Designed miniproteins, single chains, continued (5). Designs and how they scored, part 40

Each design is a single chain, and the fold is of that chain. pLDDT is the mean over its residues in the fold that is shown.

## One batch from the design tools (miniprotein)

Design m17369
Fold by ESMFold2-Fast:
Structure m17369 (fold): chain A 80 residues (1-80)
Amino acid sequence: HMDATKARLAQEIDRLRARAIAQNNQDIIARLDDLRARLAQATSMDQIRAIFRDVSRIAAVMGFSGSQLRDIAQRLGLAD
């Protein structure tokens, strides 16, 4: 269900935000806060997938590998 996917993606955003705080990266914190707010307003799976794409770009900038991003996508049910 969409609500479960939103909750799980919100948890992943919160984890990335905690890491960004530990790294003292204000720009990443601000971008993640924006995505968290957009996720709360999402009303379709297409919107959730678009938000996950933006989250994945931020995670890649933070040093996440393609394999780590794929694992996150699989846990969220957003992998192909």
Scores: mean pLDDT 84

Design m17370
Fold by ESMFold2-Fast:
Structure m17370 (fold): chain A 85 residues (1-85)
Amino acid sequence: EEAKRREERLRRLEEIAESLGIDAEVLREAIRLGTTDSEAAARLLLEAIEGVPKAAELRAVLRAELEGAPEAEIAELEARFRAAL
């Protein structure tokens, strides 16, 4: 199911975002929102990482999820983000 796949991606992205120094409270709130509103969770994370230089690829992934991009496109963006780390 699409919603569960997005929730799993948010969980993986949370660990990476935490390593970038994003506030743990913001990450926790985004994860909770992701169980009921993945769009709101992605927007919250997107705003939190706006000032983080290494987060450009992560922003692309979150924006694609917000726009309901195909799974293949999101997976490609995730791969690019991992390569940029």
Scores: mean pLDDT 67

Design m17371
Fold by ESMFold2-Fast:
Structure m17371 (fold): chain A 59 residues (1-59)
Amino acid sequence: MTKSQISQHIKRLAQELQLPQSKVSQWYKDLLKAGIVSKEQFINMTPEQFSRAVLELRR
């Protein structure tokens, strides 16, 4: 995966969820560090799937 693909997906999720890109980027990094998602999985995530994964971080 390229950094540009990840950046583009962060922008898309931020727009769809009506959240700042910085917030989505932070959650992505937290999900990656926790081992909940891989870079490959993240690129293929819908806004709904991403929101569900963020809830997993809070457990």
Scores: mean pLDDT 81

Design m17372
Fold by ESMFold2-Fast:
Structure m17372 (fold): chain A 74 residues (1-74)
Amino acid sequence: SKQDLEKKGQELLDEAKRLIEEMKKKNGPQSVIDLLQQLMDRLQAALKNEDYESVEVVLETLEGVVEYVRQLLE
């Protein structure tokens, strides 16, 4: 549902923001930080525009990058 996508999107944006902060502390790869920021910006724009088709696509990509970064950070 739209509400489920909005909730999932908000939770993922909060998680990605925390991971960017942690990556900066650990001097993690700038390319990965930039990718997270780009995907966050795209997700935020899609949510604001109620473009739920774009929300679904960006969520899938951002979830994959978030999982990858979690594994890098432990």
Scores: mean pLDDT 87

Design m17373
Fold by ESMFold2-Fast:
Structure m17373 (fold): chain A 89 residues (1-89)
Amino acid sequence: GFEKAEEAIEKLRKMAEEAEKMGNKDAALVLGSLEGLARIALGVGKIAGDGEFAAEVAEKLLKAAEEVYKKVKEDPNISREELLELSKP
């Protein structure tokens, strides 16, 4: 439902903020982009009346973001190229 999508978006936002605080601006941009895509999916889901679609897309983006965030925590200097590979489905 929409609540799950909103929870996923909030987690994405927090991960992007933490990446910025760690000094990895590329990770913050990648995570912020995933948040933006999840917000678009929420908007589409609201127009379509389909909260399950919004949740499914947002949760898939959150899973990719969790992998990105995990790698940033392991290596705060990780490259944009590696971050983009980790963000793929």
Scores: mean pLDDT 84

Design m17374
Fold by ESMFold2-Fast:
Structure m17374 (fold): chain A 83 residues (1-83)
Amino acid sequence: MLSPEALALLEERVPEIVERLEAGDKEGAARLLEELREELRRLGAPEEALHLLDLVVETVRTEPDGGIAAAMVRMAYAIMKLT
């Protein structure tokens, strides 16, 4: 499982990322995801969690529908929170 510090970071950052995606700010959301990934890496997050975030960043950049991109971010958060 993620450390308590890593989990707190996710709980803080994911709502803002989702809000930006649903507002159509795809580039801003991708930037925040990249920042979150580096912060989680510094906190010693498992390689699996970092890899999942890398896939989400790629999906956000390539997916034209912000709602689908937001759903992918929410799914990744749920997976990371439970593992």
Scores: mean pLDDT 81

Design m17375
Fold by ESMFold2-Fast:
Structure m17375 (fold): chain A 76 residues (1-76)
Amino acid sequence: SLLEEAEELIRRMGELLREAAASTDPAERQRKLEEAQRLFERVVELARKLPEEDQRRLHERVGRAIAEFRALLEAR
């Protein structure tokens, strides 16, 4: 389903954000952040085709992934 596809993209985005936070190379961090951004854009496109309730759930999951990334940066 489109919802399952979007959730899988959010999972991959979260992995890239964790890898970016762990990276000591600014260029590698930048590349991983750019890839995460591309996945986010795909999630937004899929979300537009889903019911409002599913859109809200995906938005919350993305927000959590971003909050986790920010927390990892603060912990370094």
Scores: mean pLDDT 86

Design m17376
Fold by ESMFold2-Fast:
Structure m17376 (fold): chain A 62 residues (1-62)
Amino acid sequence: LNEKQVAILDRLLILGIDKNLSDEQLLVIKRSLETNTELPELKELPEEVQALLREGLAELSK
């Protein structure tokens, strides 16, 4: 992961912990950032987490 990906991941992990996400759900976030793709499992996450991850993926794609 590059510096931008690490910063986005950090923010998402903090939000995920605050929302009491499981380790499996946190892994979905990490894999989405590593592959720069929105995984189908993302739909099962809280809306705030989905929005932030989509924003992060858009930023990484520029």
Scores: mean pLDDT 75

Design m17377
Fold by ESMFold2-Fast:
Structure m17377 (fold): chain A 68 residues (1-68)
Amino acid sequence: EDIDKAAEAARRVVDEAGPLTQEEANLLAKAIHKLLEGDFDGALETASKLPPRVAEAAKKAIEEAYKK
């Protein structure tokens, strides 16, 4: 299910980028919410607003979730 894929994507970002600030976590949650709504492009654009280290991990996780 999409919710399980979104949770896995978020967990992968934390594992790869390390602990997130509250602002980063909120922005990641917005990107994941867009992915759950079927807005893949919006999810990637929202993830791009994260700092580069976190943004790369988030985009990778979103792409992995979208493929499956």
Scores: mean pLDDT 76

Design m17378
Fold by ESMFold2-Fast:
Structure m17378 (fold): chain A 91 residues (1-91)
Amino acid sequence: STAERLLALARELAARAGRTITADEVAAALRRLAAVATPESLAAMEAELEPILARDLAAAKSEEEKELIRLSAELHRAALELIRRNELVPP
């Protein structure tokens, strides 16, 4: 599911930063974002994802950095999809 993919991506990104993240922390963060999200803000964030990804990939100095950028973009897409569908990660 999109929720399982979001959790896996969040854990991978946290691990690459030398940290651990719990499912509860991911769920709490997603709920906080959903609470302040509007249809207009979600549409704006979605429209900016591809331009930001292209810019960041062009600036990347290594394949490792490009992989991190791609994973971050996938995390953002999954989070926006869950918020749009009102399918929040359970605690």
Scores: mean pLDDT 80

Design m17379
Fold by ESMFold2-Fast:
Structure m17379 (fold): chain A 61 residues (1-61)
Amino acid sequence: SLLEELEALLEEMKTASVEEAQRIAAEMYRRYQSVPEPSPEQGRLVAEALELVSEKLAAAQ
């Protein structure tokens, strides 16, 4: 399911480099956008992914 795919991608992002995390987050967002009626849970995972990218970028500075 999309929810399981997004959860797996978010988990991968936690140990990924900043560049990899940005790529994974972009893929998560694209998958989320392909769903006509996304669930709140799917939206939350995408929001967490974007927040994680922001945190990794701040830490890299």
Scores: mean pLDDT 84

Design m17380
Fold by ESMFold2-Fast:
Structure m17380 (fold): chain A 65 residues (1-65)
Amino acid sequence: GPADEAQLAAAKAINESHLEAGLAGRSPNPEVQEILREIGEKLREIGDRIQAGIAKGDLSLAELK
C-alpha cells in the first residue's frame, strides 16, 4: 500500500546515503554514529507516542498538518 511504499522509498534513500557515506569514509567516527543512533531511538519513541495518541483518538492527522 502507499504507506509501505513511502516507508520503502524513505528506507532506500537512507540506505543510499549511508552506503555513500560508508564508501567515502572508511572507519568513520564511531562516537558520531552512536550519537546519531541515540537520536534515532528518541525520534522513534516520539513517533510511537504520536501513533498511540492517534489510535486512542487524542490526536488526529489533521492536527499534525
Scores: mean pLDDT 60

Design m17381
Fold by ESMFold2-Fast:
Structure m17381 (fold): chain A 88 residues (1-88)
Amino acid sequence: SMLEKALEAARETAKEETEVISSQVPLSDKEKKILFEALLEALEKMARDMALGKIDSSTTTEQLQEEALKLAKEKYEELLKEEKEKEA
């Protein structure tokens, strides 16, 4: 139940952030999908790690957000490269 709620929150955050970024930057439908997938994967990983007690309870929300954004950026670059290679 707690993990399910955390995963739902992660998905909603990924959707919201994707819409915000795509409204500010001219992204193709493919790039928007890749951005959503990268954000979702990063946020779900953080949610699972929190649920499993792998993250210290003293970790601040700001630190969690910074780590999630770092993971999302790395995953976005990876997925974007893979998609471009498929189109080549």
Scores: mean pLDDT 75

Design m17382
Fold by ESMFold2-Fast:
Formats: sequence, structure tokens, C-alpha cells
Structure m17382 (fold): chain A 55 residues (1-55)
Amino acid sequence: SMLEELERAREETRRRIAELRAQGDSPRNQLLILVEEIVLGGEEFVIERLREREE
């Protein structure tokens, strides 16, 4: 289902954020983390809307 695909995408985004944080605090890594956090927020927003519809 779309919900399952988005939940997997969210977990992948969280993993990428963790990997970037583990690589250090360079300006590039900070920018990439910010981009991934924006993506994560969007994924979580859509997941919440879909859960409300499947209840």
C-alpha cells in the first residue's frame, strides 16, 4: 500500500540523517541533514493524513 511505501521511505530518510550525523559536522553535512529533515517532515505529514483516512 502507499502507506507502507511511505513508512519505508521515512525509515530510509531517518537512516540517512543518522549516517550524515555520524560522518561529522561539516557545512555540507549540515546542509544535507537540513534537506533530509525537510523530506522527513513531508513524509510524516502525508503518513498522518493517510492514517486518518484508513481509520
Scores: mean pLDDT 82

Design m17383
Fold by ESMFold2-Fast:
Structure m17383 (fold): chain A 85 residues (1-85)
Amino acid sequence: KYQITVTSNSTAPVGVTIKDSNGNILAGTTIRGGLTLTVDLKPGKYTVTVQTANGTASAVVDTSKDTTVTFQVGNDTVTVKITPI
């Protein structure tokens, strides 16, 4: 298993959506600065989408290869960490 941890440096709400390769939403929530979303995932590739007041960014995360993915949305920074469990 892998754990995906999403944290935001923004003080405003940040929308986070995690989808599998078939487009199924596995997790979706809103986090605020200093708060964390944690999701347990099977090995694979997932699309992480981050929405802030400054826009939207998406990236494909590979749980077997990636350790950290950083999104820059204007002045907002959202960090996705992948940890084997």
Scores: mean pLDDT 77

Design m17384
Fold by ESMFold2-Fast:
Structure m17384 (fold): chain A 72 residues (1-72)
Amino acid sequence: SAAAQEEARRRFEEALEQAKELYKKATTKEEKEEIIKGLEHAIPVARKAGLEELAEELEKEIEKIKEELEKE
């Protein structure tokens, strides 16, 4: 199922890019928190799809975003 894994990777990368852009444009803490929740939900989905490297990068990104949000 290499083709299925490649499709999942592509869709995941596209979704992450969109989420990052939305986060940069978010004006309220509530909007930012909703985006973070969506990203956190994506981690186990990515791991199930065999996208371990992307899942690890996402975890690191979420940790950084949460630290920034706590300082607001």
Scores: mean pLDDT 78

Design m17385
Fold by ESMFold2-Fast:
Structure m17385 (fold): chain A 79 residues (1-79)
Amino acid sequence: MVTLSREELAEMLRAELERWAASEPNPRLAAALTELVREAIDLQLSSSDLAELEAFSEEAQERLDALLEELGLDPALFA
């Protein structure tokens, strides 16, 4: 297996979030995903630390879980 670099991990995370946002029918969830994509791009441009990407991934998951609970959706469907 190829070990992913920080840039590769950031690109994969961004691509996954963008793909999900583009196909998401719920406008609040789509907006939240779009904000996460923007934040991931900002992090990719401003940080060289892999730990910051890991922390961002955890924060993104927590924020999505909280929003899904507000919307009455099961967070496990998106984990």
Scores: mean pLDDT 67

Design m17386
Fold by ESMFold2-Fast:
Structure m17386 (fold): chain A 85 residues (1-85)
Amino acid sequence: MERKRELRQKALEILEKNSEKRDKIYTEVKAKVDEMGLSDKLTDEEIRLIVDGVLISKELNLPFVNLGDEASKEAAKIAEEIIKK
Protein backbone atom coordinates (compact mmCIF):
# COMPACT_ATOMS: atom_id res chain seq x y z
CA MET A 1 0.00 0.00 0.00
CA GLU A 2 1.15 3.59 -0.63
CA ARG A 3 0.83 4.50 3.06
CA LYS A 4 3.33 1.74 3.87
CA ARG A 5 6.02 3.41 1.75
CA GLU A 6 5.45 6.80 3.41
CA LEU A 7 5.61 5.27 6.89
CA ARG A 8 8.84 3.47 6.03
CA GLN A 9 10.46 6.67 4.76
CA LYS A 10 9.45 8.52 7.94
CA ALA A 11 10.78 5.66 10.06
CA LEU A 12 14.17 5.80 8.33
CA GLU A 13 14.44 9.52 9.18
CA ILE A 14 13.63 8.75 12.82
CA LEU A 15 16.32 6.06 12.93
CA GLU A 16 18.92 8.51 11.59
CA LYS A 17 18.01 11.20 14.14
CA ASN A 18 17.90 8.80 17.11
CA SER A 19 20.95 6.60 16.55
CA GLU A 20 22.04 7.01 20.20
CA LYS A 21 18.73 5.62 21.46
CA ARG A 22 19.04 2.80 18.95
CA ASP A 23 22.34 1.73 20.55
CA LYS A 24 20.69 1.56 24.00
CA ILE A 25 17.82 -0.54 22.66
CA TYR A 26 20.36 -2.77 20.90
CA THR A 27 21.79 -3.75 24.29
CA GLU A 28 18.32 -4.69 25.59
CA VAL A 29 17.45 -6.68 22.46
CA LYS A 30 20.78 -8.52 22.52
CA ALA A 31 20.14 -9.58 26.12
CA LYS A 32 16.74 -11.00 25.11
CA VAL A 33 18.24 -12.84 22.13
CA ASP A 34 20.82 -14.38 24.47
CA GLU A 35 18.05 -15.40 26.90
CA MET A 36 16.21 -17.14 24.05
CA GLY A 37 19.37 -19.03 23.05
CA LEU A 38 19.42 -17.47 19.58
CA SER A 39 22.74 -15.60 19.74
CA ASP A 40 24.44 -18.16 17.48
CA LYS A 41 21.59 -18.16 14.95
CA LEU A 42 20.86 -14.42 14.59
CA THR A 43 23.15 -12.04 12.74
CA ASP A 44 23.87 -8.45 13.76
CA GLU A 45 21.62 -7.35 10.88
CA GLU A 46 18.69 -9.42 12.20
CA ILE A 47 19.19 -8.02 15.70
CA ARG A 48 19.24 -4.53 14.18
CA LEU A 49 15.83 -5.14 12.57
CA ILE A 50 14.40 -5.87 16.01
CA VAL A 51 16.08 -2.77 17.48
CA ASP A 52 14.78 -0.55 14.65
CA GLY A 53 11.23 -1.77 15.17
CA VAL A 54 11.36 -1.14 18.93
CA LEU A 55 12.87 2.33 18.49
CA ILE A 56 10.27 3.39 15.92
CA SER A 57 7.46 2.09 18.13
CA LYS A 58 8.74 4.10 21.11
CA GLU A 59 9.40 7.31 19.12
CA LEU A 60 6.05 7.23 17.30
CA ASN A 61 4.14 5.91 20.35
CA LEU A 62 2.78 2.97 18.34
CA PRO A 63 2.40 -0.72 19.37
CA PHE A 64 5.10 -1.70 16.87
CA VAL A 65 6.02 -1.12 13.22
CA ASN A 66 7.03 -3.91 10.87
CA LEU A 67 9.22 -2.33 8.18
CA GLY A 68 10.86 -5.43 6.72
CA ASP A 69 10.03 -8.28 4.42
CA GLU A 70 11.27 -11.84 4.98
CA ALA A 71 13.77 -11.50 7.81
CA SER A 72 11.76 -8.93 9.78
CA LYS A 73 8.77 -11.22 10.43
CA GLU A 74 10.58 -13.11 13.19
CA ALA A 75 12.23 -9.89 14.32
CA ALA A 76 8.82 -8.20 14.66
CA LYS A 77 7.56 -10.99 16.94
CA ILE A 78 10.52 -10.55 19.29
CA ALA A 79 10.21 -6.75 19.18
CA GLU A 80 6.53 -6.95 20.13
CA GLU A 81 7.42 -9.00 23.23
CA ILE A 82 10.02 -6.42 24.28
CA ILE A 83 7.64 -3.47 23.71
CA LYS A 84 4.90 -5.28 25.66
CA LYS A 85 7.11 -5.20 28.76
Scores: mean pLDDT 64

Design m17387
Fold by ESMFold2-Fast:
Formats: structure tokens, C-alpha cells, sequence
Structure m17387 (fold): chain A 60 residues (1-60)
């Protein structure tokens, strides 16, 4: 999955902040929201775009 595809999927899921982005990523990758939040924290994600980049590095 490309960065553009992840960002598009997050936008369609209504991701507006880190919490809603973490929920959407958890549903997309079949993992817990808590696991996603931990990964986002480790990679220093601050917005939807940086969260998508972190998810691709860690999971995708």
C-alpha cells in the first residue's frame, strides 16, 4: 500500500486527529488502537500525514 493510498483511506474513514487516525489505522491493519498509538509515539507522528508515514514504516 502506498502513502497516498493510506492517506486516502484515512480521509475516507474521517480521521481528523491522532486519536481518530489511530482508530482508522487499527481497523485497516487489524491491530489494536493502543498498539497504533504506541507506534505513532515511537515514530513522532503529529498529524494524519506523519501518522500514515509511521504506519507504512512500522506495519506496511
Amino acid sequence: MSLEEVIEALREAGAEDLESTAKALAEMYGITRESVLTLLRVYGAEDVKSAAEAALRAIG
Scores: mean pLDDT 77

Design m17388
Fold by ESMFold2-Fast:
Structure m17388 (fold): chain A 95 residues (1-95)
Amino acid sequence: SVKQEVAQLIEEARRLGKEASEIYLELLNGKISVSEAEARARRLEERADKIAEKLIKMKKEGKVSEAEYKEGERELGKFVFMLTMLRSAIDEKKK
């Protein structure tokens, strides 16, 4: 159903933030290389773009409530924050 699709997109957005946080900690603890962190960050960005595009399209089609859309935006915003921290850590380790 449309409601299940919306709930899935919001959950996928939430998972992006968690995955970005995990990559960040693995990089800081020396468990992964800068190259691996960069590759994983790029894949998360691609997934986030697709989620954002789907949410915007569904909002325009009247398939997403204002509350659901704001929840999706909030979860994507948390991802963007964690991605910014991850990118900063990657850049610092390239010195």
Scores: mean pLDDT 89

Design m17389
Fold by ESMFold2-Fast:
Structure m17389 (fold): chain A 105 residues (1-105)
Amino acid sequence: REPSAVVLEAAFNIEMAGFLQEVKILAKKYLSPEKAKKVNELVDQAAKKINQSKTIEDQMKIMQSLADEVRKISEGNPEVQKNIDDQMKVLKEIAEETLRKLKQE
């Protein structure tokens, strides 16, 4: 019944959308066209899985899997890897706080 839980869920959704968009932009900027295409395909698949998921925990597993795959593709590019690590940290913090609030009503 706390508005803070709704706000945190909205923030989590906004941060997920931002992460997906930023990963595509960074891949186009820093990776080869072939690697950028593979990253775009992984992002599109992650977006479909997120749309099918019903829980923040499942959405975080999808995002972690995406982050792990993009880190492998971007091996040797520290700028892409650092951005992914930084964004995953933000998503994890928001997800943990949102889940905590939801359990507390």
Scores: mean pLDDT 82

Design m17390
Fold by ESMFold2-Fast:
Structure m17390 (fold): chain A 97 residues (1-97)
Amino acid sequence: GSELSEEEMLELMREYYEELLKEGYSLVSATASAVGIAAARGYEKVAEEILEEARKRGLSEEVLELLEEAKRYTLEGNYKKAAEKVYEAVLLDKKNE
C-alpha cells in the first residue's frame, strides 16, 4: 500500500490502542504495542502522542520513562533493548497495582 501520513498513522494507532484496551490488555501492554508499531515504522510523533494519552489515562511516570526508552531503541532498530525496556515497564506496572 501507499505510505501513511502522520495523521493517518495516529488515527490507526489510536483505533488499535482502543481495541487492545477493549480486549482486556493492560494499559502498559496496549501502550507498548501501539508505541512499538509506530516507532518501528518511523512515526516518532505518533508514538509520542500515544505515550501522552497513556499518561492521561493514569500510567505512572516511571513506567512511561521505560516505554519512552523502548520507543527510542525501536527507532534505532535495537529491538532487543526495546523488548527489555517493555518487559521492565510491565513488571514495574504490576508492582504498582
Scores: mean pLDDT 88

Design m17391
Fold by ESMFold2-Fast:
Structure m17391 (fold): chain A 56 residues (1-56)
Amino acid sequence: KIVFKEPVIDVVSSEIIYEGLISKENGVVFKKKDKEKLKDVDKSVEFEEIEYGGEK
């Protein structure tokens, strides 16, 4: 799950997500290459590669 400075962005929600891939089936998939870009962001941002099946 990708966490920004504040607030935490729910990847399953429509509030979106920084370069996250959201499924129209209310699911989300993150790309591994995101980690390469995360190195350029500050450490206050926490990232985790998670594939969700979608939750309502």
Scores: mean pLDDT 39

Design m17392
Fold by ESMFold2-Fast:
Structure m17392 (fold): chain A 109 residues (1-109)
Amino acid sequence: SAKELLEEARKKIEEALAELRKIAEKHPELRFELEEAIGIAEIHLGLANYFLSKGDLKAAAEELIEAAEVVEKAAEKVLEKDPNDELAKKALKLAKEAIELAKKALELA
């Protein structure tokens, strides 16, 4: 169902954010930029939760896409500086999967 796809997308975004937090701890030079991206993604994630609680699946999907795109851009920026960062590769993969799931949910809603 659309709701199940959105719940999976949310879980993948939360996992990707955990990976970005680990990168921020290991790389003080990236910490400000990563903490800013994490904060923005968490705002969109909070809005997605609100819309999910109201049964507004379209609004929830749009907010999850916004959150995942912020994570994707942050992970890509890390990879520009360290192309072999496995945490950043994982965060990027999770963000892309979350975007795909949320877009599929929009087609069903």
Scores: mean pLDDT 91

Design m17393
Fold by ESMFold2-Fast:
Structure m17393 (fold): chain A 60 residues (1-60)
Amino acid sequence: SEEAMLAATQAGVEAAKRGDSPENVAKAARDALEKQNATVSDFSGAGGAMGGVGAMAAGR
C-alpha cells in the first residue's frame, strides 16, 4: 500500500542516516513495510494503527 511504502522508505532513510549497514537498512525498511501493511490493511489488533495512519495523513 502507499502508506506501507512511505513507512518503509522513512525507516530505511533513518537507518541509513544512523550509519547502519545496507543489510540493516533493508531489514528496517522491510520490517516497517510488513508492520505498516498489516496495520493499515487490517486495523484489527495493532495498537499503533491509528497513530501511524494519522501521522502519515498529516503529511509528516
Scores: mean pLDDT 63

Design m17394
Fold by ESMFold2-Fast:
Structure m17394 (fold): chain A 56 residues (1-56)
Amino acid sequence: ARFSLTDEDGTVHSAVSGLVAMHDLGLSAAEARELSARGEPAVDPVTGKRYRFTEV
């Protein structure tokens, strides 16, 4: 699946592949899909910054 990532400031970070974006955030594909389905943000473990996934 393809996802756009939106940070807590509302900036959209386009990803061609959702799997690449999920890997960069330390998430499995299943975890990222579950968070997206619940409308919950993923947290970057390095920065603490929050990102939301929107499936496109």
Scores: mean pLDDT 67

Design m17395
Fold by ESMFold2-Fast:
Structure m17395 (fold): chain A 68 residues (1-68)
Amino acid sequence: SSLEKFEKGVENALAWAKSNLSEEIVEEFEKELRKILEKAKGGEPIEVAEQEVLRVLGRAMRKKAEAE
């Protein structure tokens, strides 16, 4: 299902973050992804949830760039 693919995408994004971002950024990123995933499971359209993931990923990438 689209939700199952989305959940896998979230798991992959989190695994990437744990390998590439600082612990502080990962903790915030994981917290935000968890909120997005719970909303998607609660009936939010996957297209909306995907846009929220991209926004949160962009914020994490910006924080990484600003810290370097």
Scores: mean pLDDT 83

Design m17396
Fold by ESMFold2-Fast:
Structure m17396 (fold): chain A 55 residues (1-55)
Amino acid sequence: AEARARAVFDRDGDGTISEAEFQAFITAVDVDGDGSVSEEELERILRTIRTAYAQ
């Protein structure tokens, strides 16, 4: 969980994914989720990024 969360943040911090894009994605996920971004939601985000990156 913590490792996954850090990976997501590190990916964004690496400059590959802008914070603005991350916030927009969080908003979309939050609407679909429970209103709060949990570690499980972060894992979903990571999977989405992985899929987009792998294509």
Scores: mean pLDDT 55

Design m17397
Fold by ESMFold2-Fast:
Structure m17397 (fold): chain A 68 residues (1-68)
Amino acid sequence: VAAEMRRAAAFLRTMKELGYSPEVAAEGLREMAAKSTDPRAAQALLELAEIAGRSLDEALARAEALAA
């Protein structure tokens, strides 16, 4: 889970820097969840996708906290 959250945080940071919309970032996180072999990591990524759809900053903060 922590490794997947580190990847999600890096992804979200890049999405924010490039100016992508929250919806595009959320879709990317859903794709990461679909490719995950760990069901706990997949669930955490899906929860991050819901947060990212509302706020990229909140999703990034949560991913960074879970990666620590």
Scores: mean pLDDT 81

Design m17398
Fold by ESMFold2-Fast:
Formats: sequence, C-alpha cells, structure tokens
Structure m17398 (fold): chain A 62 residues (1-62)
Amino acid sequence: GPTVTLTATEDQGPTTPAVLGMKKGETVTATLLRRHSDGTLEVRLPDGTIQLVSESKVEIRE
C-alpha cells in the first residue's frame, strides 16, 4: 500500500493501538494496507507491527 502520514486529531491516553496513543498533532509515517468499510485503517508502523486505527482519530495524508 502507499506510504502515508497519520496525524492525531485529538489527545489520546496510552492505549493498545500505537497510533491512538499519540498526542494531538503528533505524526507517524506508516504503510496503508487496508481501509475497512467501518472506518478502520489497517497500517504497518515503522517497527513492522500491524495496527488497526480509527480514521475518525487521525488525519491521513499520502
């Protein structure tokens, strides 16, 4: 999938999904693997882990 930049749209506490543990405005570069019909993104993070993240919690930019 394409390399994307995910930007947190709100402050998150420490949570199981790594991207959702970010502070508002914090960014991570990831590979977009899938976009699910329920608004969940499947992404590969730089450490090689695959995580599910809600697209309502992040701004996605290619």
Scores: mean pLDDT 71

Design m17399
Fold by ESMFold2-Fast:
Structure m17399 (fold): chain A 67 residues (1-67)
Amino acid sequence: MLEELLAIIEKHKDDPSRMVLEISLFLQDKGVPANKANEIAEFTRQLLVEEGASAEDAAKAAVEKVK
């Protein structure tokens, strides 16, 4: 999960809207409910784009939100 989220973040770092979509779809595929997956995806975007977090830190925070 962490490595897969990190890969999605790195692949879509220049397209935040696509990043949110891909993270949400990935989490839903892993069994996270759609509402929670969308919230985690947007939270991950906020950390990266608005707060300047590293991809690794944002991915770790997203994994903790899944629990």
Scores: mean pLDDT 84

Design m17400
Fold by ESMFold2-Fast:
Structure m17400 (fold): chain A 89 residues (1-89)
Amino acid sequence: DELVESLTPKEREAAIKFLEAVIEAIRNDEDDLESALPYLQQLSPELQKKLHELLNEISEKAAKETKTEEEMKKFIIEKLEELVKKLKE
């Protein structure tokens, strides 16, 4: 994974915290993922862009592959948890 390979240990820790905050925001049915925004601001602009693109790809795939809002939510959470696991190694 190009993202995992390009990150320093400190950047990986920051990315993990952001993604875990996004997962919790989704579980809490936050429309704008407001609780995750402070963690996003700790990331470099390049990493913010890469994570934004990845989140959009996951969301688009979820919308295509799922039929209900609850199924879409579960799909997104599972994909984000897989990414967190890869970053933790």
Scores: mean pLDDT 78

Design m17401
Fold by ESMFold2-Fast:
Structure m17401 (fold): chain A 90 residues (1-90)
Amino acid sequence: GMYFEILALEGGGGKVYLVGSGPRVDAVREALEKLGIKVDGVLDSVPDKKVLARTYAETPEEAAKKVKELKEKYPDALIVVKPRQASSSL
């Protein structure tokens, strides 16, 4: 199945970034906007920064709620949302 990985990374000043492009990224942006959360930018990949927290969501609306929770818990972190797909475990 497809899902979202939401990361709180060190040194982001409370900013929110999306990773990648396409309809899943656009759906997360719309869900964030409905919650009053500004998307500060889009990245091609997750920055190489220390991970303070990680969570997952199966829907864009759940991903947006998890972003809100991480912003409240880690107000100075960089919050990053990345669409993912389940891979077979090795």
Scores: mean pLDDT 82

Design m17402
Fold by ESMFold2-Fast:
Structure m17402 (fold): chain A 93 residues (1-93)
Amino acid sequence: SEPPDLSKKELEEKLKKAEEIIKEIEELKKLVKENSQTDPEKAKEAAKKIQEIVETFEGLFALQYATLKEAGKVTPEALQELIRHVRAMMKTA
């Protein structure tokens, strides 16, 4: 059964969480880059944390949202479609 589309308030809260996750991923990417030559084990730990985040619904949504935002395609309709797309990806994993 297909869950209903999110309300405007629910969508705004999900976007707020996505922005927080995007910042966390960018900080972890920086740790990977800065430590890959000098502290490979620390870089590996940061990379594992990114992998753990992107295996969650919120992490996958955040990454797809970041791509949509960079393309200038953020609309309520596109965000609802993105939620449906991420749900489908999680269901088949």
Scores: mean pLDDT 81

Design m17403
Fold by ESMFold2-Fast:
Structure m17403 (fold): chain A 95 residues (1-95)
Amino acid sequence: KLEERRKKMEEYAKNKDFLGAVLDALRETAKVLGLPQELVDQLEAWIRAGVPYRELARWAREHLPPELALKVQWAISEARGAEREVKIIYEELKK
């Protein structure tokens, strides 16, 4: 389970697909939290367009009901974490 996540991140790192790792983490977290697909599609579009995670979190707080805003902020946090993780793995694999 932890091994499956590590192997998946190593695959993204080998392919230099940092965006793929980010979007995958967003999708998996959104599925667990039961986020509406329309909202997930919008968040993916904004991430692909280079909107900073901080601005996405602020948008969620300002425009969504509190329960949904917390779930979106969690999904964004996981996406940000995946970006850091895949970049660290990429640097490890360069050795």
Scores: mean pLDDT 85

Design m17404
Fold by ESMFold2-Fast:
Structure m17404 (fold): chain A 69 residues (1-69)
Amino acid sequence: SQSSKDKKEFDRLVEELRRLAEQSPDPVLRDNLLSIIDTVENLVKQGRISYSEAKRILQAVLDTAKTQL
């Protein structure tokens, strides 16, 4: 289903962003990235946003982070 695909993509984005955070030499950037991940995960768990919306948010964060590296 689309929901299952969105969850799978969301889970991949979380893992990729966590790896980027771990590789960051700047602790402020690392902590901000982890905070964004935690916030989005909590919003999904609370049913406040869909996995489709969460996926779009994390994709935008990842795209921005990759252009600044």
Scores: mean pLDDT 84

Design m17405
Fold by ESMFold2-Fast:
Structure m17405 (fold): chain A 80 residues (1-80)
Amino acid sequence: APSPEELLAEARALLETYDLFRAHWDQMTPEERRVALRGLVEAFRALIEALRKHSTSPEAQKLIADLERRVAELEAELAA
């Protein structure tokens, strides 16, 4: 099972990927945006599930809340 440290590193890498996606948002077609948004939502949901299974710490709870907020933002973009 992944350690909490490994999950934190994965979350950081995914947030960096999200920032790169946002930086290139205006250069993407609607189809490219939808593919990227779906992939990011899936990746964030997988991390949230892993964190819920492997940590009950306050730090993990805060990270889960931040990731859930990002998922909500991405899902709103998919709905638009």
Scores: mean pLDDT 78

